Designed miniproteins, single chains, continued (3). Designs and how they scored, part 79

Each design is a single chain, and the fold is of that chain. pLDDT is the mean over its residues in the fold that is shown.

## One batch from the design tools (miniprotein)

Design m10912
Fold by ESMFold2-Fast:
Structure m10912 (fold): chain A 106 residues (1-106)
Amino acid sequence: SETLAELEQAKELLKKALELLEKGEVGRKAGVLITSALMHIMLASLLSKDPEVVKAIHDLIAENKPLFDEMVAARKAGDYEKARELEIELVTKLLEGVEALIKKLS
């Protein structure tokens, strides 16, 4: 499944982002991986013909938008430690959601 392949790519990118953040990365590198993962999650939605899968992906993104917005606000305020903690929470929640979708499609 093309949808499954895109979700598996998102999972690997999120795992790499989480590893960098847990090692204390506060720069751009984890953010690039997270953005790439979100693009693969969106591609999975566009490739899926199952409306339940499309809804689950849209719900996953919508549920995590407030956390993403809070993280961006923390970075703009120069609170990089708070931004990192919020980014770890965001990546963890996205990873759990992607893994649940992979399991359901497998």
Scores: mean pLDDT 86

Design m10913
Fold by ESMFold2-Fast:
Structure m10913 (fold): chain A 60 residues (1-60)
Amino acid sequence: SKELIEEVVKIARELGKETKNPEEIREKLEKEARPLLLKLSDDEATEASAAAIEAVNDNL
């Protein structure tokens, strides 16, 4: 569970490093994070989403 949350955040951070276009980051994050979020509990998915959004915003 914690590893899945970390993976979601890592995906967001990696996307932010590879491209500075917010649109591209969001598109890829939605695609890659979604299957991981589906495996998490509601609480964990909420936490992972919030952390991923913060990681994306920090890279803008």
Scores: mean pLDDT 72

Design m10914
Fold by ESMFold2-Fast:
Structure m10914 (fold): chain A 60 residues (1-60)
Amino acid sequence: SSEVEKKIEELKKQVERDKAEMEAYIERHGLSPEERARFERALELYKKQVDEEIKKLKES
């Protein structure tokens, strides 16, 4: 497989790890629904940024 394919897989795995860490943090600290919603919005923005990076890698 190409280096681009490896980079894309690494980015996907990183998002999965970051999501799991964020969910564990929310559960561990008993965050309010409002605080949880802010974290979930931040994660959605992060996922969109990663999707854009993947798109750029595919176009290179």
Scores: mean pLDDT 83

Design m10915
Fold by ESMFold2-Fast:
Structure m10915 (fold): chain A 56 residues (1-56)
Amino acid sequence: MEKEALELIDEGLELVMQGKATPEAQRLIESAIGLLNRGKFEEAVELAKEGLKLAK
């Protein structure tokens, strides 16, 4: 789960850096990072997935 959260967050950050993320998608990726730092890996995965979905 932790590895999955990191991979999804990395993909989301890549989209943010490329200017392809909406403000909503960026906010979700930032929230996922916060959850990851608190050890809430399952919740981090879910938010990162939603962020990636909105970025596209």
Scores: mean pLDDT 79

Design m10916
Fold by ESMFold2-Fast:
Structure m10916 (fold): chain A 68 residues (1-68)
Amino acid sequence: MEARERALEAADKALEAIDSGDYKAFLQAINEAVRAYKELVAAGDTEAVEEFRKRFEEISKKLNEKSL
């Protein structure tokens, strides 16, 4: 799986886990997202890095409104 797709899918799963209150799923998704993000940075994929940052900001916003 491409690092870009993997990072975005993991970010989406993290958002879903916050909505469902599934702490374990949230941690799994965040770990996957961070791993994929590091791969994007290492590859120099600036566009994918920026896209991931936007998704991560959505995660941070939702997490602030919900405690897991």
Scores: mean pLDDT 77

Design m10917
Fold by ESMFold2-Fast:
Structure m10917 (fold): chain A 57 residues (1-57)
Amino acid sequence: ASSDELHQAMVEAAELGASLPPEVAAEVTKAFEDALLAGMPPAEALALAREMARRLL
């Protein structure tokens, strides 16, 4: 993905984390970071993070 796509996904992930309880935010942020480190595209990593947030709430 382009650096702009990564930057936008990182901003949206941070906004998602800020909207969640701290313990849920930590798990969601880790899932997003782990997905990016595994080579998942930023948009898919963000979708995974949002799905995890839904399951933990």
Scores: mean pLDDT 81

Design m10918
Fold by ESMFold2-Fast:
Structure m10918 (fold): chain A 57 residues (1-57)
Amino acid sequence: GDEELLAALGAALEALRAGDRAAAIEAIERLLALMDEAGIDSPEARAGAEATLAALR
């Protein structure tokens, strides 16, 4: 189900809000991996996640 994706997204947003860069990177990488596993065709969500990850690195 989509619960793991929603949990990973929530974790990424909380880490970003808290200013925890390391936790945000980890959560976003997990989100991208889960999107690939689920076969989610969302170019906008992927582009946003990758852009955020690049800004944090």
Scores: mean pLDDT 77

Design m10919
Fold by ESMFold2-Fast:
Structure m10919 (fold): chain A 59 residues (1-59)
Amino acid sequence: SSMLEEKIEELERKAVRAMLEGDVETALEYTREIAELLGLSEEEKERRLKQAREAALQA
């Protein structure tokens, strides 16, 4: 993988860990950073952030 792909994978692991720890704000920050690095549309960014928030609240 490229260095960018490795960075995204690391951020994904950190986001999941933050969600499991109940640190919703940190999880959302990593999720947002990943979406920005991937160049996602505003609609996809909103969808990912909503999914991450919902997952964190159910953990």
Scores: mean pLDDT 79

Design m10920
Fold by ESMFold2-Fast:
Structure m10920 (fold): chain A 63 residues (1-63)
Amino acid sequence: MEEIKEETKERLLKLADESKGDVLKFVQNAVPVLLEGKKKGLSTAEITRIMVEAIEHTKKLAE
């Protein structure tokens, strides 16, 4: 569980960096990664938390 969670976070942070502060672009690219995480056993709550953290990171890059 923790390994999948960390791997998913790493992938989302990389996508956030590649989105260069564009939250909408980030969200569009993040959805497939989150669906893969859900398939591998992440709960909806864990997916939501990871997504919120990654969106906040993307917003910080836009500042």
Scores: mean pLDDT 77

Design m10921
Fold by ESMFold2-Fast:
Structure m10921 (fold): chain A 71 residues (1-71)
Amino acid sequence: LEEAARRAREAGEEMAKRISEETGLKVTVTVRVEDGRLIANVRVEGGSDEEQHEAAREVARAVGRAYEEAR
């Protein structure tokens, strides 16, 4: 679980950084483990609502994919 959470956090942070650099949006992600569950919070600031939703979806997808692959 801890290793999977670490991989998920790394993937989320990498994706957030990439999107921030490419779009100029302020994208931050926090990944934590609570009660044996992975909890990811993605915050996007700037741009349009559509751009914010797209950025959040890409970060969440990267987190989920890394978590599943590490299990």
Scores: mean pLDDT 79

Design m10922
Fold by ESMFold2-Fast:
Structure m10922 (fold): chain A 79 residues (1-79)
Amino acid sequence: LDEAAVQALRERLEELIAAAGDRLSEEEKRTIREALDIALRAQQLAAEGREEEARRLAEENLELLEEGQRALDIALAAA
């Protein structure tokens, strides 16, 4: 992912969060944003050939990623 692709994903996520509105708590919105940030960091590490670090980052943040995915599913259903 390049900078433009990362920015486009962040913008799309904010559109989904906005569309979901009050169906998401502030904590759920924060979790979605944090989960995306971790996923993008892991992708960047993998792109640099640092796949072990990318995997470790994902493993260390597994609960956050799972919670973020659940909150994102709510946002997608609401959009």
Scores: mean pLDDT 79

Design m10923
Fold by ESMFold2-Fast:
Structure m10923 (fold): chain A 64 residues (1-64)
Amino acid sequence: MARIEVKVEGSEEQKRKAEEAARRAAEEINAAPLEDLPETIVRKVEELLSLPGVTEAVAVLEGL
């Protein structure tokens, strides 16, 4: 199962939104077919890094 870890510098609101977006991204990655998995991971990490205050985003793959 995939999950995403994010680091946020900013308000509690920015942190909450980033954590919610990371959870949604992990859900999409877990639903993606294996053929699309690398592209889905890269795309979702880039989207998270574009959010205000997000300084780091890392995809963690468990059990793959």
Scores: mean pLDDT 78

Design m10924
Fold by ESMFold2-Fast:
Structure m10924 (fold): chain A 56 residues (1-56)
Amino acid sequence: SMAKIEQAKKLLAQSDELFAEAARAAGEDPSTAQVLYKQAQELRKKAEELLKEAEK
């Protein structure tokens, strides 16, 4: 489904932004960085699931 691919692309973009924010925060606020990393990973996993469904 094209709709699932487009949703996955949006989630991947959001995940990449959160990873970048986490990397910038890591030295000054490790607790905030950890939360951002976990959120980024969750969005990444959701995007991967949507891509797998799109291949079926």
Scores: mean pLDDT 84

Design m10925
Fold by ESMFold2-Fast:
Structure m10925 (fold): chain A 56 residues (1-56)
Amino acid sequence: SEEEIERVKRLVEAIKKMKETNPEMAKYFYEKVKKNIPNLSEEAKKLLETELDKAM
């Protein structure tokens, strides 16, 4: 859904900002989010994985 895609984009931006101040916390949050990916739609899951890999 559009709301799901928007949440994914906001999440990626939050991780990018976190990486600037605390890279270890950003990595921890990134790994935690990846573990919850199965709960997302395939479209949102693919977008999240691609964007998070770029952000890290």
Scores: mean pLDDT 75

Design m10926
Fold by ESMFold2-Fast:
Structure m10926 (fold): chain A 86 residues (1-86)
Amino acid sequence: MTLVLTLRNLTEEQREREIAYAEELRARGYDVRVEVRGDTLTITIGGLSVSQQIGYILRAIGLGLDGHEVKIEIKGDTTTIEVTFR
């Protein structure tokens, strides 16, 4: 299963932390791609288990409850999560 995570309005410190986490996942053998475009970070992760993918979905729902803008879409084997931080 593939996760596409798009994060917007990140601070520089938040962006560095998310990139470091993505690089750790890559080091652990996951298929990870990272794209930085201004204040937007897109992380694509392949090879996630169903339980790991559910974990990302639940985290995104939590961010929505905290007042951030969250969009979640599931199409086939791909989950797309978009978060705009406030």
Scores: mean pLDDT 83

Design m10927
Fold by ESMFold2-Fast:
Structure m10927 (fold): chain A 65 residues (1-65)
Amino acid sequence: VTREVAADIYAIGLAFEAGGGVEVRREGGETTVTFHGVSPADAARMAAELRAHMASLGLPAPTVL
């Protein structure tokens, strides 16, 4: 399992717990994450948690939409 796969699993877990969905796109070392069906407050919290988790893995900051 790569660090990127671990980050993807974490993002999926956050979306599942919030009752929504997530799309993860990765091109050229850049990661874009979009959360669907969650409140703006939950989306902001999830974005912050994902950024912190990816930083702990030594990964670059994702773009969160």
Scores: mean pLDDT 78

Design m10928
Fold by ESMFold2-Fast:
Structure m10928 (fold): chain A 89 residues (1-89)
Amino acid sequence: AAEREALLARLRELAGGEATLAAIERELTVEQLRVLVDLGEGRPVPKEALRATFDALLALHEAHARAQGGEAEVAATRAAVEAEIEAFL
């Protein structure tokens, strides 16, 4: 919907050069996109909502990596995404 497209555009603007996130952000729910936009704009986000959104991002990154390079790619993707999640929490 138009709302989802607006959130995706705003998230890309806020994320800048995070190409990995940009590659799969379209697969996130509207609620998860709203959490990321609020975080990027400096709005308060409950830790549980933030963690749930990051867990969903990790799952999407792993699924995408598995489709492209198999289990070796999944291992590399997990390490990178977990580091990003820990830096934000």
Scores: mean pLDDT 69

Design m10929
Fold by ESMFold2-Fast:
Structure m10929 (fold): chain A 70 residues (1-70)
Amino acid sequence: MEKIRFTVEVEGGKIDKEELEALAKKYGGTATFLSDTVAEIEVPLTKAGEFFKALKEKFPNAKLISAEIV
């Protein structure tokens, strides 16, 4: 099954790594933390829209840097 990778940067603070990891896992995905403010999240392509909506609700200060099919 194809996955999508979202790279996001949180402005104005550090990422809550536990909360983001739990959110990714809820949608069948994984989170990798590149720094305190930048994360890569891979989720199944079929869950991409639902995940991204939930991400924006929990992390309204998260800026989308890229989204790519992997």
Scores: mean pLDDT 83

Design m10930
Fold by ESMFold2-Fast:
Structure m10930 (fold): chain A 99 residues (1-99)
Amino acid sequence: MREELEREVQVALGLMRVGIGNILRSRGEYEAAAKEYEAAAELLRGLDPKLEAEALTNAGKAYKELGEYEKAKELYRRALELDPDNEEAKALLEEIEAA
């Protein structure tokens, strides 16, 4: 149905935003990367919880690089609410909480 195609396109756009965020983060452009990951999470919202959790985890990693530790923790917790089996988000949250 058209609604299914629209959801598939929205997921594809979300994945493209994750890709752009990854490129920006690799270049040290952490603020721009965080914005792209947050936009990706919004596009993926309610469509794919594992991909949404991945986008939130990557946004948290970018905020951590900016020294925004409380924002990073919030994003990791939200990622774990969506995907409790996300080992990366779990490890990153434990790392920040141990500091």
Scores: mean pLDDT 87

Design m10931
Fold by ESMFold2-Fast:
Structure m10931 (fold): chain A 103 residues (1-103)
Amino acid sequence: AAHEAIARVLLEFKNALVDGESIDDAVERAKQAIEADPALTPEAKRILLEMLDYLRKHNLPKDEALAAIGRAILAVQRAMDEGKTPVEIAREALRAVKEAIAA
């Protein structure tokens, strides 16, 4: 459930951006979904919220935000396949976003 919740949040964020929603609106929607999800631990929620704040803080163009979230989705899928915990999966998503923005 927690693994699926993390993957779902990222996919829904990506789809919102593809459908023409602003980064700010997509971030606020994703934050509400994360905070409301009982499957996520407080630690996983904190890390995912940090990831979304990092995206918003850097004021990325939409295509770069989409690329960063795409990398996060791939990192989450790989971490799930490796049997990582929800907290570790959330950290991999944050790392992927930070690496994408630094490039």
Scores: mean pLDDT 84

Design m10932
Fold by ESMFold2-Fast:
Order: C-alpha cells, then structure tokens, then sequence
Structure m10932 (fold): chain A 68 residues (1-68)
C-alpha cells in the first residue's frame, strides 16, 4: 500500500539519521491511516527535542491511543 511505502521511506531516513525526512514520510503514512506511521512520527518528533515537535508528538500519540 501507499502507506507501507511511506513507512519504509521513513525507516530508511531514520536509519540514516535524517529526522526531518523521517518525520515527513511518517506523517504521510499516518495521514493515509497508518497507526504505525503515527507512532513512529510521534517518536521522531519527540527525539527532535523542540517544544513545537513535542506538542505535535503528543497530538499523534493521542490519535494512536484512540485508534488502539
């Protein structure tokens, strides 16, 4: 699926240490309905360490919790 393709791209970017690119791909996977994409996005955003990213991470974590 398209969500799985974005999830894979996010994982490749994360392995390369590119948090911004990983977040972008995981965000696309999450928007396509991937719970895993939303969870991975929240983790990457938390790792980025800015207050803005932390707030976005909480919003995605709430969505993951609601979906499970």
Amino acid sequence: SEAEEYLAKGEEAYAAGDLETAAAHYRKAADLGSIRGAANLAEVLAEMGTPEAAREAWAYMQRVAAAL
Scores: mean pLDDT 82

Design m10933
Fold by ESMFold2-Fast:
Structure m10933 (fold): chain A 55 residues (1-55)
Amino acid sequence: MDQRLERLTEELLEALRAGDWERAQAIRDEIERLFGPEVAEEALERVGERIGEEL
């Protein structure tokens, strides 16, 4: 359960770093489907913070 969320969050980060918006949206939608919208928003926020720190 948590391991799946962790993997999807890492894939989301990779897709956003690559500029692959279609892949990022698909991964975000998958997180929402499996864990709900609140968890999907938390994952997106966490990924966005990490990208912001990179820049």
Scores: mean pLDDT 78

Design m10934
Fold by ESMFold2-Fast:
Structure m10934 (fold): chain A 75 residues (1-75)
Amino acid sequence: MSKKTLEAMLDLLDQMGAWLERVMDPETAARARALLEEQKQRIEELDKNGASEEEVTKARREVLATLAALIAERR
């Protein structure tokens, strides 16, 4: 995977975390940040282990699905 693609994904996750803090209650935002941090570490670990762009993209989709589910739970 290209370094640029990884950096773009991590930056997007950071931006989403900041947005969630702005629009959600502090408790839900804290939970979302914890999930985002865990998934960022997973994506970085996959890249370090020589994972393909497909595997990293799949992990990114899983992160987005988890965030969508969390947002849906809280309305």
Scores: mean pLDDT 72

Design m10935
Fold by ESMFold2-Fast:
Structure m10935 (fold): chain A 56 residues (1-56)
Amino acid sequence: MEDEEEFERIVKRRREALAKTNLTPEQRKYLESVLERDEKAFREGLQRIREAEAAA
């Protein structure tokens, strides 16, 4: 639970930094897609860990 909250704080900081960075539209779109993939992969990883803990 706490690790998930910390991850959400990191995600928020990254997106805020991206919004304040003077990027081209293509660079912004690329970095947003990378952040979305990282966020999804991490959340899916946490879900799998919870499933493994429930099975153990």
Scores: mean pLDDT 75

Design m10936
Fold by ESMFold2-Fast:
Structure m10936 (fold): chain A 68 residues (1-68)
Amino acid sequence: MLEELLKKAEEYAEEAKKRAELGESPETIRDLLEKALEQLLSEAPEEDKEAVRKHWEELEKEVLKLAE
């Protein structure tokens, strides 16, 4: 369900955020974010993919702001 995918996206972003705060390289954080999005989109039905991408873009911006 879409709600479960959005929750999973938040969990991936939170994990990446914690790792960025612990001093992981920006390259490692970007790799984690790319893999997480690929995984989420592979699990999302076609009708949910746009909603997942939109939500992920917001989460990704917050994580990358911390990793820079």
Scores: mean pLDDT 81

Design m10937
Fold by ESMFold2-Fast:
Structure m10937 (fold): chain A 59 residues (1-59)
Amino acid sequence: MIPRIARLAAEAARELGVPEEHIRALEEARTPEEIGDVLSTLPPEVREAIVRRTREAVE
């Protein structure tokens, strides 16, 4: 389940034009903590948009 959420977050990040380095880190994330760590390096507005899109894609 977590790997699927990480991939959806990476896809949302690509749509928002996030640098490939951050997208790759999200794709490699295996835990919620690792996903959170990557997102914490991004601006709050971008992080919020990724979280929103990921939630919409899961539900």
Scores: mean pLDDT 77

Design m10938
Fold by ESMFold2-Fast:
Structure m10938 (fold): chain A 73 residues (1-73)
Amino acid sequence: MEEKVKKLEEEKEEEVKKLAEEAKKRFKEAAETGTATQAAGEGIRAIGEMVDKYLEGEKEIEKAREELEREEE
């Protein structure tokens, strides 16, 4: 049971990592082609997206734990 949750955690970590790389690209482009204000805006947006993804991942892991306990019990 815990084993499946750990695999899900690893998958979610990979997703966040991919999102971070994409956000880094957007931030770089905004910094190179935009103003400091636009770059700051993209940075804040990226942080928000990462936080949302992390919270979603935690919620999904929590739900998976609950569902597995229900299925096994």
Scores: mean pLDDT 72

Design m10939
Fold by ESMFold2-Fast:
Structure m10939 (fold): chain A 69 residues (1-69)
Amino acid sequence: MKVIARVEGLTPEARAALEKYPELATRVFEGEISDEQARLLAGSLLTEVAEKLGIPADQLRARVERVEE
């Protein structure tokens, strides 16, 4: 099982920036993690993306997806 944390842009500007750097918008964890651990990873990714792209964190949203093998 894989857990994928993704960052989404809430504004046109944020979405355009994420399209240029899609590798920064996604973090993959292989294996089983709790929902709490997944939320912490999503929060860390959101902060990292906001800092690297120079976008206010309130213009971004983090999502977590679970993928079955």
Scores: mean pLDDT 78

Design m10940
Fold by ESMFold2-Fast:
Structure m10940 (fold): chain A 75 residues (1-75)
Amino acid sequence: MKELQKKIEEITAKYKEKTKKLEEAEKAGKKEEAEKLKKEIIKLQLEGLELLVKLNPEYAEEVAKRMEEILKELA
């Protein structure tokens, strides 16, 4: 269980870093960089949700709905 918590913390830290870079890229008008960062952020969100399901299986239904929403954002 502690290993899953560490993985979640690592993903959360990367998510915050990428989100800040995305905001900076959007402010600077760097559309290509912003698109790349959005895809990386979505991937981190999906990985985090998978780890949350492993840590709390009862959360699986909520996670499934959130993953569907995130995947629709890619379209």
Scores: mean pLDDT 76

Design m10941
Fold by ESMFold2-Fast:
Structure m10941 (fold): chain A 81 residues (1-81)
Amino acid sequence: EKEKIEKEIEKLEKEIEKIDEKIKELEEKIKKLEEKLKTLDPDSEEYKKLKLELLELERELGLLLITKARLKIHTEKLKKL
């Protein structure tokens, strides 16, 4: 059953790569939004709306980082079998 473990590791590594791509896209979106927020009046409705959007994107990034960490732990555990 070593072949089954090797296939599972390959599958997990591919999932990690897809998550890394999503993380990169979110980091770029967050950076653009942070730059836009610097140009806006903090008391404006647009600023408040974009600040909420930034917080939601930061939450999504946090969830992806947690998922990636869990997948890495699972992959390392399988490699020790």
Scores: mean pLDDT 86

Design m10942
Fold by ESMFold2-Fast:
Parts: C-alpha cells; sequence; structure tokens
Structure m10942 (fold): chain A 67 residues (1-67)
C-alpha cells in the first residue's frame, strides 16, 4: 500500500523535525505542517486513525521541544 508506506516515511521525517525543534523553531513549525498534511491526505483511507494518532504524538513532541 503506497499510502501506508508514505505515512511511515512522513512519520519518520516528522519525528526528526520534532526533535530538531528545540534548536530550530522552523523545524518545529514544519513538523506541524507535515503532520497536518498527512492527516488530510489519509482522511478517507483505512489507516486514517493510525495516521491521526501518530501525528498527535509527533506534534506533542514538537510542542514540548519548542517550549
Amino acid sequence: DELRAEAARVARTGETLARLSKYDKTAGENAFGLMDEMVAKAASHPIAEEVRAQAERIKALAEENLA
């Protein structure tokens, strides 16, 4: 499934950006945008809930590092 593979790649990128957000606010903002975009893209797919949960976790990590 191409979308599932894309979601996994996007999650890895989002986690990297979220970790970098304590050194670079732009990285944190990019993590939020990337997660929101992936959630929207997967909204009608069977993995929509998995993508939303993953995005919430990564966004929380970015928020913690931005503070």
Scores: mean pLDDT 82

Design m10943
Fold by ESMFold2-Fast:
Structure m10943 (fold): chain A 55 residues (1-55)
Amino acid sequence: SLVDEIMELMERLKELLEEQGIPVMKMASREELEKLSDEEKQLLKDIVEQEIKKL
């Protein structure tokens, strides 16, 4: 599902940010992501993928 894909991408982003010395307190929960529309989920996925590419 899109939520599962976003959760995996967020974990990867968190790991990369922590490797750069940037502390990450908490990313969005599964329940918070499930409240998003399909369009908002796709946008968030695209944003996270773009942020990973910049690192």
Scores: mean pLDDT 78

Design m10944
Fold by ESMFold2-Fast:
Structure m10944 (fold): chain A 83 residues (1-83)
Amino acid sequence: MDPSLEELERRLEELEERLREAERLLREGRYEEAIEIYEEVLREVEELRELALRTGATEFLPRLEELLERARRGIEAAREGLE
């Protein structure tokens, strides 16, 4: 296994865990804390997507796209909760 592919998988797993934490905070009504984590996840997903495109690791793109959509949806829901 290429070290860069192993690193991509590891970072994807970490992002999925952080996204679950943000989703938990959202369910608990902790909207500001949820937004902070979602925004961090969104930034890191975008960085990993760019890395996957540059390295040809396109097999990770569908999973990254799913995380991106979940983070965006979570931010919208949390912002609605704050209004």
Scores: mean pLDDT 82

Design m10945
Fold by ESMFold2-Fast:
Structure m10945 (fold): chain A 55 residues (1-55)
Amino acid sequence: MLDELEKLAKEAEEKGYPELAKRIQRILDTVKKNPLVNPETALEAAKKMKEIFEK
């Protein structure tokens, strides 16, 4: 799960969306620091942000 978040952040940066990459990285950091955060919910939020930025 965390691997997928990290992959999304890297893909966003590679595609030229640094703001999207930064936001996904913040989500990843939150999941790593707070064990009560559901990583599946975090991944879905990251995917939704990617869709908005790439559209």
Scores: mean pLDDT 76

Design m10946
Fold by ESMFold2-Fast:
Structure m10946 (fold): chain A 69 residues (1-69)
Amino acid sequence: SSLVRKGLEAVTEAAKKNGGKLTKEQVIDIAKQVGADENKVRELLEGAGEVLSEGTAKNVVALAAQESE
């Protein structure tokens, strides 16, 4: 889907700038930018640490984006 693709591309670019890692806030901002549900991202990240791997961030954004389509 186009929304998932945009989200995954945005995560990849953010990870490149940050040594393969993203903060929770960066992942939430990416969700907002691509039109995914930011509250769903917050729920999926409940209990996670403040820094996420690229893979975890991609999974979270993809799940939130799929529910938004």
Scores: mean pLDDT 80

Design m10947
Fold by ESMFold2-Fast:
Structure m10947 (fold): chain A 70 residues (1-70)
Amino acid sequence: DELRKKARELLLRAIGLELRAIGLEFEAELLKEKGLISEEEYQELLEEARRLREEARELFEKADELLKKA
């Protein structure tokens, strides 16, 4: 049960990071289309989204490992 609780916490964190990444990607595209951000700001938002997705992937992997041991 403790392993399942830890896995759940990691999954919820990973889901949150994925949703934030999706939001940043949508924000970047919309603001760029509207001409409200620079190319540099656009790339910064995409790099932040990429970082969040990488963190989420690592958390998903850790959660899956814990669930297999539970």
Scores: mean pLDDT 88

Design m10948
Fold by ESMFold2-Fast:
Structure m10948 (fold): chain A 55 residues (1-55)
Amino acid sequence: SLEEQLRRLEEEMRRLAAEIGRLLDQPDPDEARIDALQAELGRLHAQAQAVRAQL
C-alpha cells in the first residue's frame, strides 16, 4: 500500500539522517560520502512527497 511505502521511506530517511549525523561528528568527516548520503536523502524525500500526494 502507499501507506506502507511511505512508512518504509520515512524509516530509511531516519536511518540515513542518523548516519549523516554520525559522520559529521567525526574529527575529519568524509565529505564525499556525506554528499552522497545527503543526495540520497533528498531523493527519498522527493519520493515520500510524491506518495503523500496520492494519499
Scores: mean pLDDT 86

Design m10949
Fold by ESMFold2-Fast:
Structure m10949 (fold): chain A 55 residues (1-55)
Amino acid sequence: SELEELADELVLLIIENPEKAEKLKEKLEEIQKLVDEGKYDEAIKLLKEVIEELK
């Protein structure tokens, strides 16, 4: 639920700032890898950092 809520916010921020999102592409890939590895707490933490950078 928290992960899905943050992912929805991220999508909106990417649409608003696509150039900034491109610079954060490696971090976005890292978030997906953490989710795939079941490291949800680390994924949520990194996702929050990326969202703050996009604001």
Scores: mean pLDDT 81

Design m10950
Fold by ESMFold2-Fast:
Structure m10950 (fold): chain A 119 residues (1-119)
Amino acid sequence: SITLTESGGGTYAEGSSATLTSKISGPLENILSLAWFRQRPGEPERFVAEISIGGGVSYHPEVEGRFTLSYDWEKSTSYLDMRNLRREDTATYYSEVVYIGEDGKGKVARGAGVEVTVV
């Protein structure tokens, strides 16, 4: 099926920029959308951004204007560009892909998560 390999986690200075990546492996022709979620310490998981492979990009209001989600079809990689980092951006970030499986049913692939700490 589809597997997501994430990178770009680490410790970043407040006011700096960082890029998280998610490399998608498997049958790419069946992808419907890709998204990023985050879980801050002690909080429930929240939506960050989503791109439909055939459509537009949407953002949670808390990150709109600071974060940019893009997809490079040639590299099969999504990029979450995080600008002007704040301490509240400290979270574990998860990439997800919604796709159609070989049985014709909708499925979700999720990455293992990358930790981002802003100091």
Scores: mean pLDDT 88

